# Designed miniproteins, single chains, continued (3): the designs that were tried, part 44

Each design is a single chain, and the fold is of that chain. pLDDT is the mean over its residues in the fold that is shown.

## One batch from the design tools (miniprotein)

Design m9520
Fold by ESMFold2-Fast:
Structure m9520 (fold): chain A 108 residues (1-108)
Amino acid sequence: MKHMTLEEAKKRIEELKEKFLEKIDSLVAQGKITPEEGEALKRAVEYFAERVKKLLEKIKDPEMRNELVLQAEKFFEEIIENVDDLDKVRQALARLLLFLNYYEEKIK
């Protein structure tokens, strides 16, 4: 069926987090970003991944859960694709923050 389970949704978010953390480590190792920038990006990614997983646990409707995961994946893919451009990464993270705030208000 089209609907994923809570565990499948959490797994997809965790896999996206791991891919991004590995990409950040690669960029630091190549000298493309500083260790301090890499550490800040890792903290942001971990924060957003945990926030998405917590929000998924509060969603009763499987359709809304699927929507949240698919939209979160699009934001994470945008961040991964543009990780060499820190301004685009920051803008994508800001959009993800606004999206999560909107969703938290919507489920109240």
Scores: mean pLDDT 78

Design m9521
Fold by ESMFold2-Fast:
Structure m9521 (fold): chain A 95 residues (1-95)
Amino acid sequence: SLEMRERLNLGLFDSPRVSRRAREAILLYPREELLRLLEEALKNKQTVRDFLLQLPDVGETVADEILRILGISDPDAVLDEELAEKIKDAFGLTS
């Protein structure tokens, strides 16, 4: 419950453009699998947007809103170590 509470307090989940279904899908997504997908996306030089679109119930509108919340102004921003750390923090994947 604490981990879910911390993740619910992220700005990501406070947007009216992030549906309840998308929030629940992200919260219920296994931490280890989410980290694996992020590491794979980083190795493959995928865009942040392409990574987000791989997540369950994350469509174009939700992905664009997540980019806005993360402060990523370039919709074609390629994943690097800095952006990966920012995503880990925002999704509650860092301790």
Scores: mean pLDDT 72

Design m9522
Fold by ESMFold2-Fast:
Structure m9522 (fold): chain A 116 residues (1-116)
Amino acid sequence: MKKKKEEEEKKKEKEEQEETEKTLEFLREKLEEYKEKDKKKYEYIKKAIEYFLKAVRLLYYGEEEEKIKEYEEKAIEYAKKAGEELEKAIKKLLEQAKKLAEKLKKAGIKPAPAAS
């Protein structure tokens, strides 16, 4: 019923979404750059993203806390090997992914790999 309170909550969601999109764009740009210029860093970023996505999927599904932590740690380690800025980016994405998983759970959305 209070339109202004809803607008304020929507602003926070928009800011978090824009920040996440900016971080994803940064990772895409670095992945594309290193694909041509640095094969080892490209491989490290690729592995960091792979483990990040595995961790995020498990977070959304609510499976295996131990595996989530392992994938998070591996994502961060590989990102660190690619560069300090990439380590920070992956850590930031993991934090945002945890917030998004909570939001999706509250909305009653169950993402893959489960049959739905």
Scores: mean pLDDT 73

Design m9523
Fold by ESMFold2-Fast:
Structure m9523 (fold): chain A 65 residues (1-65)
Amino acid sequence: MNERIGAAGALIYREAGFSPQKATQLAAGIYEMLEAGASVEEIEAYLVEQGVPEEVARRAAEIAA
């Protein structure tokens, strides 16, 4: 896994209050989206849809890219 994607997952775990299992699932989703050519905006929208707060979602998307 890319270290940036791991850092994004860790941010979601620490600041959004998700379980380690759910944070890992979201990090895997970010990885699949980036492999498919998704933009930072699309990753942010995905995370917000998954229940991540907008500020944390934006920061996680920027870290992952």
Scores: mean pLDDT 81

Design m9524
Fold by ESMFold2-Fast:
Structure m9524 (fold): chain A 95 residues (1-95)
Amino acid sequence: ADQAIRDLRIARSNIQRAIQLIRQGNVDQALALLDRAAAHIRRALSVVAHPDAQQALRLIQQAIALIRQGNIDQALRQLQQADRYIQRAIAAISQ
């Protein structure tokens, strides 16, 4: 549980930083952080299968595709949703 929670917290931090970088036009750095966030969520999911963490991973993958297509506004909405799902997963696992 503790390792999964740490991975989800790191993933959340990377998503929040990626959102700021996208808003600043630093898209390439944001994509690198989103790849790291996805890797941390996959590690957490290998320890504990949680539906909110799975949904966050799906939203991040969709956001990466949207960013590559230039659909920045929709990507930001998906990343904000992913952040909320990770927070729910952390709260549920931390009980």
Scores: mean pLDDT 90

Design m9525
Fold by ESMFold2-Fast:
Structure m9525 (fold): chain A 72 residues (1-72)
Amino acid sequence: SEAELEYWIENLDDPDNQMAIIQKVQEMLDRLKVSPEERKEILSQVARYLTAKDKEGIRKLLEELKEKLREG
């Protein structure tokens, strides 16, 4: 849910929340049927945002993925 995603993003100090974000991105990428190369690139970007605790970067990436899922 959107509320769960926002909770995870606001609480990035919890490694369980970081894992939940990674799993959600993987689920969204599976639904979008991206290539293995694209998946690796996007997941690497997510990992960088999580390490930097870049909440806005994570939000923008998730919004882009949600938009693509709504348009498909």
Scores: mean pLDDT 83

Design m9526
Fold by ESMFold2-Fast:
Structure m9526 (fold): chain A 74 residues (1-74)
Amino acid sequence: MLSFEEILEKHREELSKTLSEEEVEKIVRYLEEVVAAGLTPEAIRKAVTEMENEGLPQEVIDAFHLGLERVLAA
């Protein structure tokens, strides 16, 4: 079983190959916020809305959803 921190670290390493360091850190922060809120649908919707309001590319939002799937599968 991987810890939440181990899942985030692996996800960060994979994303760093295609996304900028700043984009990766934003994804990690949004994932940490959603986990801290208890992975509720409300917290997930809020994070996606905030990313869209920042004008983040769809690739970054998709990478956040992939990170959520990995956290939820653990």
Scores: mean pLDDT 79

Design m9527
Fold by ESMFold2-Fast:
Structure m9527 (fold): chain A 64 residues (1-64)
Amino acid sequence: SGREKAIANFEAEVKQLEEAIREMEERIATDEELRNDPLFQVQLGLLKAALESSKYLIEKLKEE
């Protein structure tokens, strides 16, 4: 069904976003300049917001 496909697509997006966030956090951990860069922090925040939105949509799609 369309719901099952939507859930699978959002679960794939969650995996990709978690990996992107992990890579950015690893870079921040090893780079003082990036850690203090407000634009880099904004980008990380946007990815985290997208992750939470995708998780929320999965939760709602699984509710019947």
Scores: mean pLDDT 84

Design m9528
Fold by ESMFold2-Fast:
Structure m9528 (fold): chain A 98 residues (1-98)
Amino acid sequence: DSLEEQVDAAIRELAPVFAELARKDPSNHGAMSLAYGFSKAIGDYELAKELLELELETFGEDDPVLLRSLAEVYKKLGDYEKAAEYEKKAKEAEEKKK
């Protein structure tokens, strides 16, 4: 038994718990961050996409970090068109903050 296997098992158990907390309160940045991180760690990019889309709906399209994270997730899902769209939006959001 590797430490990595034990950590993966724990993350798979906790991911849905933190995802539910994030859905209940999208302003809970701790729960959202953990749910997103855990979903990526176990390769659940569909869940990662749903969580980031919920955050985008809640806070809007002006967070370049959120937009770049969405681009990464869309690439993992094979949606290169949406990935390019969110990369463009992230660049525009960063320029607007300068």
Scores: mean pLDDT 79

Design m9529
Fold by ESMFold2-Fast:
Structure m9529 (fold): chain A 56 residues (1-56)
Amino acid sequence: SIEELRKKLIEKLKANADAVAAGTLTDEQRQANFDEVNKLGDELSKKVEEEIKKKK
């Protein structure tokens, strides 16, 4: 669902921020996390668009 994707995105962002603050992430891991966040954002956007098309 859209709510589940939004929750996952927020939790991923929070976990990444905590890890950055702790100094545990490498540059490669930061890039991978950025890519994953972008993927989740794209999936959320596509699901919202599909739901709008179906509801109308």
Scores: mean pLDDT 76

Design m9530
Fold by ESMFold2-Fast:
Structure m9530 (fold): chain A 93 residues (1-93)
Amino acid sequence: MEEERREEEERREELRRKHAPLAREIAEKLREIGLMTSYLLRLEREVKAGKLSQEEVDRAKEEIKRISKERDEELFKKLKEEGEKAEAEQAAE
């Protein structure tokens, strides 16, 4: 029983080490989406309170959209490169 738990822990640790960089990038991307959504909701509340103009919010939305698109393209490129590297490593065995 204790042996089984140790083997499971070792397997989890090995998988974490092997896939950690990619999993981390995905987690960071999801966190960024959450933060951007919260920020946009805050800006909309500030407009409703009369502290910001709708034009300022629209400009902020366009900037966030641009940054998000660039980030998505970069993440996709990294995912593709990592996949190709894994296949090459498998073939070299």
Scores: mean pLDDT 64

Design m9531
Fold by ESMFold2-Fast:
Structure m9531 (fold): chain A 70 residues (1-70)
Amino acid sequence: ATLVLKIENGKVVGASLTGEETPLAKALLDYALSHLGEDATRVAVELLLAPGVTGATYDKETNEVTITLE
């Protein structure tokens, strides 16, 4: 599964999940959605510390952080 964070002005303004919805993926999506309007770097770091997260990439053209899950 992949969690995508939408960023505007350095803050998380949206989150979505693609691929298989595992309990972990659902929990991380719920965490991201509960932290809308907060600093994107802080939210992304907290998500990266979760077990089962394998990586993250940032696309400045779309203003999205993509977090890859097992």
Scores: mean pLDDT 81

Design m9532
Fold by ESMFold2-Fast:
Structure m9532 (fold): chain A 73 residues (1-73)
Amino acid sequence: MVEELKRRAREVAARAAEAETKDASEEERREIVERAERRAAALVDKAAASPNAEELLARLEEVVRETEAQLAA
């Protein structure tokens, strides 16, 4: 589950960053997207390593689900 959540988190972070950087250069967009993906993955890893991993991962999954819904609208 952690691996799948990390994959989903990276995907929604990339999509959100791309939407925000519509008028930026292709190279700048790529850098921003990659940075967003790394941050999303790091957040999942930190949650998984915490004493409250189960609760934090559930919270992150909820946020990812909400972001997926917003991007689909």
Scores: mean pLDDT 81

Design m9533
Fold by ESMFold2-Fast:
Structure m9533 (fold): chain A 104 residues (1-104)
Amino acid sequence: SKPLTDFEKAGAAYASLVNLADSLGFTDINKEVVKKYPVLRTAEEAREAAEELAERILEALRKAGVPQEVIDLVEQLIDAFLNDSSSDEINQIAKQLVQAIKNL
């Protein structure tokens, strides 16, 4: 496949984080970030939006009293999205996160 541009990589990371936030029930966080970043025109804007969303997800989990083990796995998954990690790595972390949540 053709190599992704910095903008495409940042946009993909942001989209993955939007899906993660929705899956965790944080749809309101997604709405707040979209309000702050209504149009992503540059790699920098997409990266800033992704980082803002990541910080808000992690803060919401901490405020909800989620165990540190689960928060650490969410942070690993976020880092994998932000660094354009392989699908295999992302899937492995996601499976660990699902298992950790089931063990709560």
Scores: mean pLDDT 84

Design m9534
Fold by ESMFold2-Fast:
Structure m9534 (fold): chain A 78 residues (1-78)
Amino acid sequence: MIPLEFLKKLAPILKKADKDGDGYVSKEELREALEEYAKETGLYLSDDQIELLMKKFDKDGDGRLDYRAFLEYIKELE
């Protein structure tokens, strides 16, 4: 499972990945954001972990991560 501390650090990265401000992050945008994060911090997520994130937070079933749903999930875990 992806640690809560990692999810909290991922939140501002997902915000930046949401370039059009619609509140949704495509799998492509998520991969780009994670590559930037790994490059800056050396932290890496496997393809399986990325797929798990997409599956868990794709609330609308449209293949995009709902980053507001992601933020609510983190808030519930705090």
Scores: mean pLDDT 71

Design m9535
Fold by ESMFold2-Fast:
Structure m9535 (fold): chain A 85 residues (1-85)
Amino acid sequence: DEEKKIFEEIKELGERADELIARAQTLPDRDVSQRIQQELATKFTGYTLRAIGHLIDGDLDGAKESIKQLKEDLDRLEKEIDELE
């Protein structure tokens, strides 16, 4: 059940990352757009793999911390996009 909730959060964060990537693609500065898109993809993949690794090891707290860090990085990147749009 707790693992299922973490996978549901990963799915929701993936949908959010895709929306932010689409928004970043509309930014007028191509270099900034590309950097933000790469950060979104890299952070989502990295933290998701870390969360899954923690779940395999039975470390629920580690998985939750990885998801929390992903949310914080997505919040930061969303603010950057908002300020540039």
Scores: mean pLDDT 87

Design m9536
Fold by ESMFold2-Fast:
Order: sequence, then structure tokens, then C-alpha cells
Structure m9536 (fold): chain A 76 residues (1-76)
Amino acid sequence: MPILELSPELAEEAERLRRELDELEAVAPKTSRMAARLSAARLLLIAAGSAFSEEEAEAALEAARELLRELREELA
């Protein structure tokens, strides 16, 4: 279990991004490329939850947010 205590804002952001990932995964084309991009976003969210500092968690969440934005644009 991650030992990091996230601020309420970061914890809420992590949950929002996880929900967005689940929604994208449900509608995304079943291709290797899309599966790889979705997997990368999932790994970033795991990294945020396993971070040793809030700064590290925030950086991981920012990376996940950017990747999910790109995926949403690609699927539009």
C-alpha cells in the first residue's frame, strides 16, 4: 500500500483521471497501439499512488492528464 498522504486536491484529481481512463478504455478501438497508450496512462496513475512525495505524485498526475488529453483528442 502506498505510504504517501496526498492532499485532498491531488487525491481527487487521481480519482478523476482514473475514471477518465476507465471511460476511454471502454470506448477505445481494440488495437495494440491504443492498448499501449492506455496502459501507459494506467502506469502513470499507479506511479502517482506509489510516489514517495507529493511533488513526485503531482508530476505523475500531470503526465497522466496530458496523455489522457491526447487520447481523448485522438478518439474524437
Scores: mean pLDDT 76

Design m9537
Fold by ESMFold2-Fast:
Structure m9537 (fold): chain A 108 residues (1-108)
Amino acid sequence: SSVLQEVLDLLEQAERLLEEGDLEGALEHLRKAIRLIEQHPELAENEELSRRLARLLLEVLKRLVEEKSPLIPEAGALLNQALDLLEGNPELREEMIEGYREIYGIQS
């Protein structure tokens, strides 16, 4: 699917922006990926795509929390949208919720 490739390209660009420290740019690309998955919900059945989206959202959120960024509420909203899209994957949803708890638990 051309849409599958577009989502994968957005996730790859988000990962690169995250590595460069561009957290706002990473969030923009993750938001675009989530919108495409909402329009094409069959994409959420792709395990590798869903795991990559989850990992990148948690990593961006972790870095925003560590930096005390004003973008934290936006990243949290995107994580909640991703959890809704992954309703058919309870194991991955549980991993995401635990990752979220760990991010806030380490902010002592």
Scores: mean pLDDT 87

Design m9538
Fold by ESMFold2-Fast:
Structure m9538 (fold): chain A 83 residues (1-83)
Amino acid sequence: MEKQKKIDETVEAFRAAARAALDAGEEYTFTVNLKENPELVEKLIEAAQALAAERGYVVSVKKVGDTVEIRVARPELVLKRQG
């Protein structure tokens, strides 16, 4: 019951922080423990992908053991135009 509110709050905090970093021209990386909150991890990946689609960002997800690293970046931070 309270778990859903905490998940939603964490997802909104993630989206706000990611938007702020990306609007500043920086990449945003969020690390979360999959074993403790698998539902939260799924919702964070979904939110990251939705934000990427909405803003033209790039999302990468890396799993290392029980930890998931979610990285969101603008395309210009990944591929620099020469000239």
Scores: mean pLDDT 73

Design m9539
Fold by ESMFold2-Fast:
Structure m9539 (fold): chain A 80 residues (1-80)
Amino acid sequence: STNCIDTAIEKLKSLLDKESDPLCKSILSNIIEQLKKSSNDTDLEIILNQLEEALKSTSDPLCKLALTNAINILKSCLSS
């Protein structure tokens, strides 16, 4: 649903605004831009996989929490 993607973008922007780590900001910003260009569930699955790989490579605990929250937001859109 386009409405779910719009809600996800708003929530991710809120996470980005609270983030202080430049690498984490870059990841969240890139995901937001990709979501703005997404048109189907396949695009969302690709974005989700990129976000999960970013989480695996992240060592900062606060960034891990932000990325985990972002993953859960996107999974909710795919399961609805």
Scores: mean pLDDT 80

Design m9540
Fold by ESMFold2-Fast:
Structure m9540 (fold): chain A 69 residues (1-69)
Amino acid sequence: MPSGLEAAKLREEYLKTVPEEERYKGLEEFTREFNEKYGSPELLEISREIGRELREIGDEFQEELEKER
């Protein structure tokens, strides 16, 4: 199965426990634990690429809204 599903489940479990403010407190710790458990170079690269792609999409969408709508 793709690593995305595993990461998504872990994130959802974490988010269920911690309110939004405190999510960022444990982000560094969560990342470290994630690396310890699923620390493959491929997984880390995929995770970062997905995050970057999502930011790019958000940026394009924001620009489109300001120009068109």
Scores: mean pLDDT 60

Design m9541
Fold by ESMFold2-Fast:
Structure m9541 (fold): chain A 97 residues (1-97)
Amino acid sequence: MFIDRDVAERFLEAQGVSQEVRDQILSYLDSLDYSVLPLLTEEEAKKLGISEEALILLNALRLLALGVPVSKIAELLGISQATASRLARIYRAVSGR
């Protein structure tokens, strides 16, 4: 699934991330069909110069775009259900879904 750049930009702005983190994520999404790749691992993120914060947001954005349930996102990313729920609410608000 192609992630809409405008949705991605609004999602990241709502997170209050730094310009550098936002640019890392958007550059990656612009360059690749992210939907056909597995989730980025910490090792892959290091090779690509992606920070831990950018890695979590990038993987969360992809899973949210694919319609993965909040509980599974929390488990897959190793984040709290509260954090995953917050990310899902922000994604729905910015994507109009």
Scores: mean pLDDT 73

Design m9542
Fold by ESMFold2-Fast:
Structure m9542 (fold): chain A 69 residues (1-69)
Amino acid sequence: NEVILLSTELMLRSRGASEEQIEKALTDIKNAKNVEEALEIAREYLRKLGASEQEVEAAVKNMKAMVEA
């Protein structure tokens, strides 16, 4: 899903992720079986980069709204 890939790349990059970390996250998302799994992978990578639970939930909610639009 291109929306989740682009949103995750931008969020990880803004939080100081390395190119290697970004590439791994995008690969994991590309291998997700469905949108829910892709969002869960994005949530996990954001948490690992120090995003608060509020920030993670806001980002996931925004990505889900964009996918469902």
Scores: mean pLDDT 81

Design m9543
Fold by ESMFold2-Fast:
Structure m9543 (fold): chain A 86 residues (1-86)
Amino acid sequence: SDDDARMEALRERARALIAELTPQLTPEQLAEVERRTRAEVARAEAEFDATLSSQFSPAERARIRELARLVARALELQKAVAKQQA
């Protein structure tokens, strides 16, 4: 329950960052962010599936993957915005 609440709070913070950062970028920059996010998520999910996934329930795996995808997108958006402002 406490872990569920903490996980949801992290998801909401990641979604808020995505919403704040997305309008600051051009469609071309957003396309690059989506490509980089997809590549990183695919790599991380493959590694997780090969090494750690058996340690978690299906529900826990789904939650971990959802949070990881949101964090990856927020990070790539932040990098793109920082590069644009430099």
Scores: mean pLDDT 83

Design m9544
Fold by ESMFold2-Fast:
Structure m9544 (fold): chain A 70 residues (1-70)
Amino acid sequence: SLEEEARERLEEALEKLKETAEELNLSDEEIREEADLIIETLVDYLNSKGLPDLAEELAKEARARTEEII
């Protein structure tokens, strides 16, 4: 389903962000900026598919997980 695909893509993007943050020793600000770009891209995609509630839910989840990376 589109929901399952969106959740998998978000998981993969956040995992890659965590790896990149560790490898490049990114600052908290840099990690938040990269996470915001991931979130905005996902929200735009889901809104284009008529799934604004899912977009809001996944954005909230992604922000919480970004704070765990910092």
Scores: mean pLDDT 84

Design m9545
Fold by ESMFold2-Fast:
Structure m9545 (fold): chain A 64 residues (1-64)
Amino acid sequence: MSQEMLEFHGRLSEVTAAATSVEELETQLKKLREDFLKKNPNLPQEDIEQIERDIQMVINHARS
């Protein structure tokens, strides 16, 4: 796994643990994605797609 993806997963875990509602979680995950992509403009398409999948999985899990 790339260093960037390791950093992303660390941040994903922090956001997921800190969120007190599904709505807050969705808002924070959207911000995380936007900020991470801005910091890493040269991410491979494969990694961008993995980020989208990981975020969607967390949201789906939180929705029960």
Scores: mean pLDDT 81

Design m9546
Fold by ESMFold2-Fast:
Structure m9546 (fold): chain A 85 residues (1-85)
Amino acid sequence: MHELSEEEKEARARYLELAKKAEKAIEEKKEKEAAHYVGEAALVLAEAIGAPKEVIELAEKAHNSETFEEAVEYLRKAQKLLEEL
């Protein structure tokens, strides 16, 4: 079984909390706030996994997006890079 480090447990907890906040922001139609939380969650996860620099840069762009749609586009690019690894 995979035993998580303290740092990985913290990152996972932060990711889940941010993902929950993003979901609530989407339900409330707060696009910029949703983009912020989705991007922050992706950044926390990418850094915890030790993702390539290109993935981290895309997560940062998602976090700084003005709309949820823009953030999702950056995250889709990040996911594609991770899948091609």
Scores: mean pLDDT 76

Design m9547
Fold by ESMFold2-Fast:
Structure m9547 (fold): chain A 95 residues (1-95)
Amino acid sequence: EKEKVEELLKKAEEVKARIADPSMTPEQRLAAVRELARIVEEIYSELEKLGKKITDEQRREIDSLLAQVTRAVRAGDYEAAKEAGDRLLEVIRKA
């Protein structure tokens, strides 16, 4: 189960790299943002199975960072999207 969280974090890093990839279209980057949100929900589920409860405050912070990634991608600011994604994964790793 701990191994599943590590695998999901690796998948999140791969998705984050695709969001920053200059070969991706804006539509493909938005699809990658949706995939990242799905992986985050899977991480929540796996952490709950391990008895690790993510607080409402931590979840709001993560959701805010996901919204920042989405806004940055829509604005064509892929550097800001990458920075928000980096911070999002840092918050999850600390949870």
Scores: mean pLDDT 80

Design m9548
Fold by ESMFold2-Fast:
Structure m9548 (fold): chain A 96 residues (1-96)
Amino acid sequence: SDIEQLDSLSKESLEKILELEDKAVEALQKGDTKKAVEYLDQLIELIKKEAPNATKLINSYQNLKKLAGSKNQFDRDIALSLLSMRRSVLKIMLKR
């Protein structure tokens, strides 16, 4: 699964991903879709650099980026919900 591919990343990279997800969520809540997309792009590039074979994880975040950048409010609300769930998973992983 895409979540299992998070195990391919260092703890330092997981912490940076969590910080970028926090910033993307804040940007979406403020209606700053451009900033949310920029933070998700940075997150995707970080994963591509460290774990280029984590294709399911990369595709998952690319789909979240498309939803976050959508002109449709429903798509942006889905992105916000999915990012919030992902953040909860990352926080649990970082406590291990």
Scores: mean pLDDT 86

Design m9549
Fold by ESMFold2-Fast:
Structure m9549 (fold): chain A 100 residues (1-100)
Amino acid sequence: EEAEKKIKELEEKALNTDDPVERTALGITVIIAKETGLSPEEIDKLYELTLEVAREAQKEGLSPTEFFERLIERAKEAGMPESVIKVLEEYLEKTKKIES
C-alpha cells in the first residue's frame, strides 16, 4: 500500500532529523498511521497538524498532557477520522496518569 511507503518515509525522516520537535511529530504520526489505516493524504495532513501543535508546545512550554489536549482539539476541527481521535485520547489518558 502507498500508505505503508509513506509511513516508512516518515520513520526514516524521524531517524535522520536533528530537530526534537520534528522527531516528536513524525513519531506520533507514524504510530497513529500504523494503528488507524490512514490514506497517504490523511497521513500528510496529520503530520502537518501534529508538527504545528508540537512547535506551539515547544514555544509555550506545554506539558505532554496539554500537548495532546490541543492536538485532539485541532484534529477534531480539521475533520480527522474518529480512529485518529480515539488513539490520541488513549495517549492523553496515559499521559494524565503519569503526570497526575
Scores: mean pLDDT 84

Design m9550
Fold by ESMFold2-Fast:
Structure m9550 (fold): chain A 65 residues (1-65)
Amino acid sequence: SDAVRAAVAATPLGELAAMLGTSRRQASEVKRLVLAGASYRELGRAAGVDPSVVRGILDTLASRH
């Protein structure tokens, strides 16, 4: 969603990495994929986490913006 993309774009890589439980390198790839409109399956693969978990974290991030 546009809200998720806006929230991810505004979030520093270190904070996004902490929320996802990933490295900054993995968080950078997730950020790139979100901004490109990638599927949650692709995001889960990049983060090394289940797609439903990535969705929940990103929805939580968007709800705080």
Scores: mean pLDDT 82

Design m9551
Fold by ESMFold2-Fast:
Structure m9551 (fold): chain A 67 residues (1-67)
Amino acid sequence: SDEELAKALAEALKGWSTESIATVLLSELRRGGLSLETAKLTLQYLVEAGELSEAQAKEIEEQLRAL
């Protein structure tokens, strides 16, 4: 499911920089390996885990939407 994929991605991205998280999500979206909704859920789980602030997650989401 999208939720299970989002949780797995969030777990894999723990400890990564904001820039690296943005880069991997953007590249996966461009390749069709990830939907925008799954990427947004991944960012939400990273915020819930304390790995990203809400502001950082919003900035990445805006980059994803600009694709």
Scores: mean pLDDT 86

Design m9552
Fold by ESMFold2-Fast:
Structure m9552 (fold): chain A 79 residues (1-79)
Amino acid sequence: SRELIDKALDNREELIKKFYESVLELASSRISDPKEAEEMAKFVSWLAAVAFEDKEEVEEEEFLKLAEEILDRFEKSVA
């Protein structure tokens, strides 16, 4: 449904805006290159926002926990 798609897209944007800086801090703690950290933070924020797009309330701790799990998977795939 168009309404469900619009709601999901709006929720993704809101979650990214709300939590991006915290995800960037998390990525920057793990990635020495600031540009790589920004790219990873953008991608991880987007993936986490997609996972929570159907939730009306998302706590920062819950969002950051998923972001950390995503970062762990990428580190493991590169190692």
Scores: mean pLDDT 80

Design m9553
Fold by ESMFold2-Fast:
Structure m9553 (fold): chain A 91 residues (1-91)
Amino acid sequence: MSKSEIARLFTAATLLAVGNLLDAEMSGDEEKAKAYREVLELIQKAMDAYNEGKLDEAIKLLEQARQKARESGDTDVAEAIERLLEAVKKA
């Protein structure tokens, strides 16, 4: 899988998490909004680690992001992160 495809998967996971964050903020669900802010921070740190060639670190950060997304009950973000994890592991 190409670096360009991995970059697209990072973008897709980020956009889904941002959408869910905005939905949580609009509905007044502060705990869910906080969880998505943490997921977004972990995705950003994982992207930085991947770009620095720190593959193991990127994988660990994405595993943490996936777990937080699962705990929030939203499968779409967790599935997007899982696809990204598979892509990074094949890189």
Scores: mean pLDDT 84

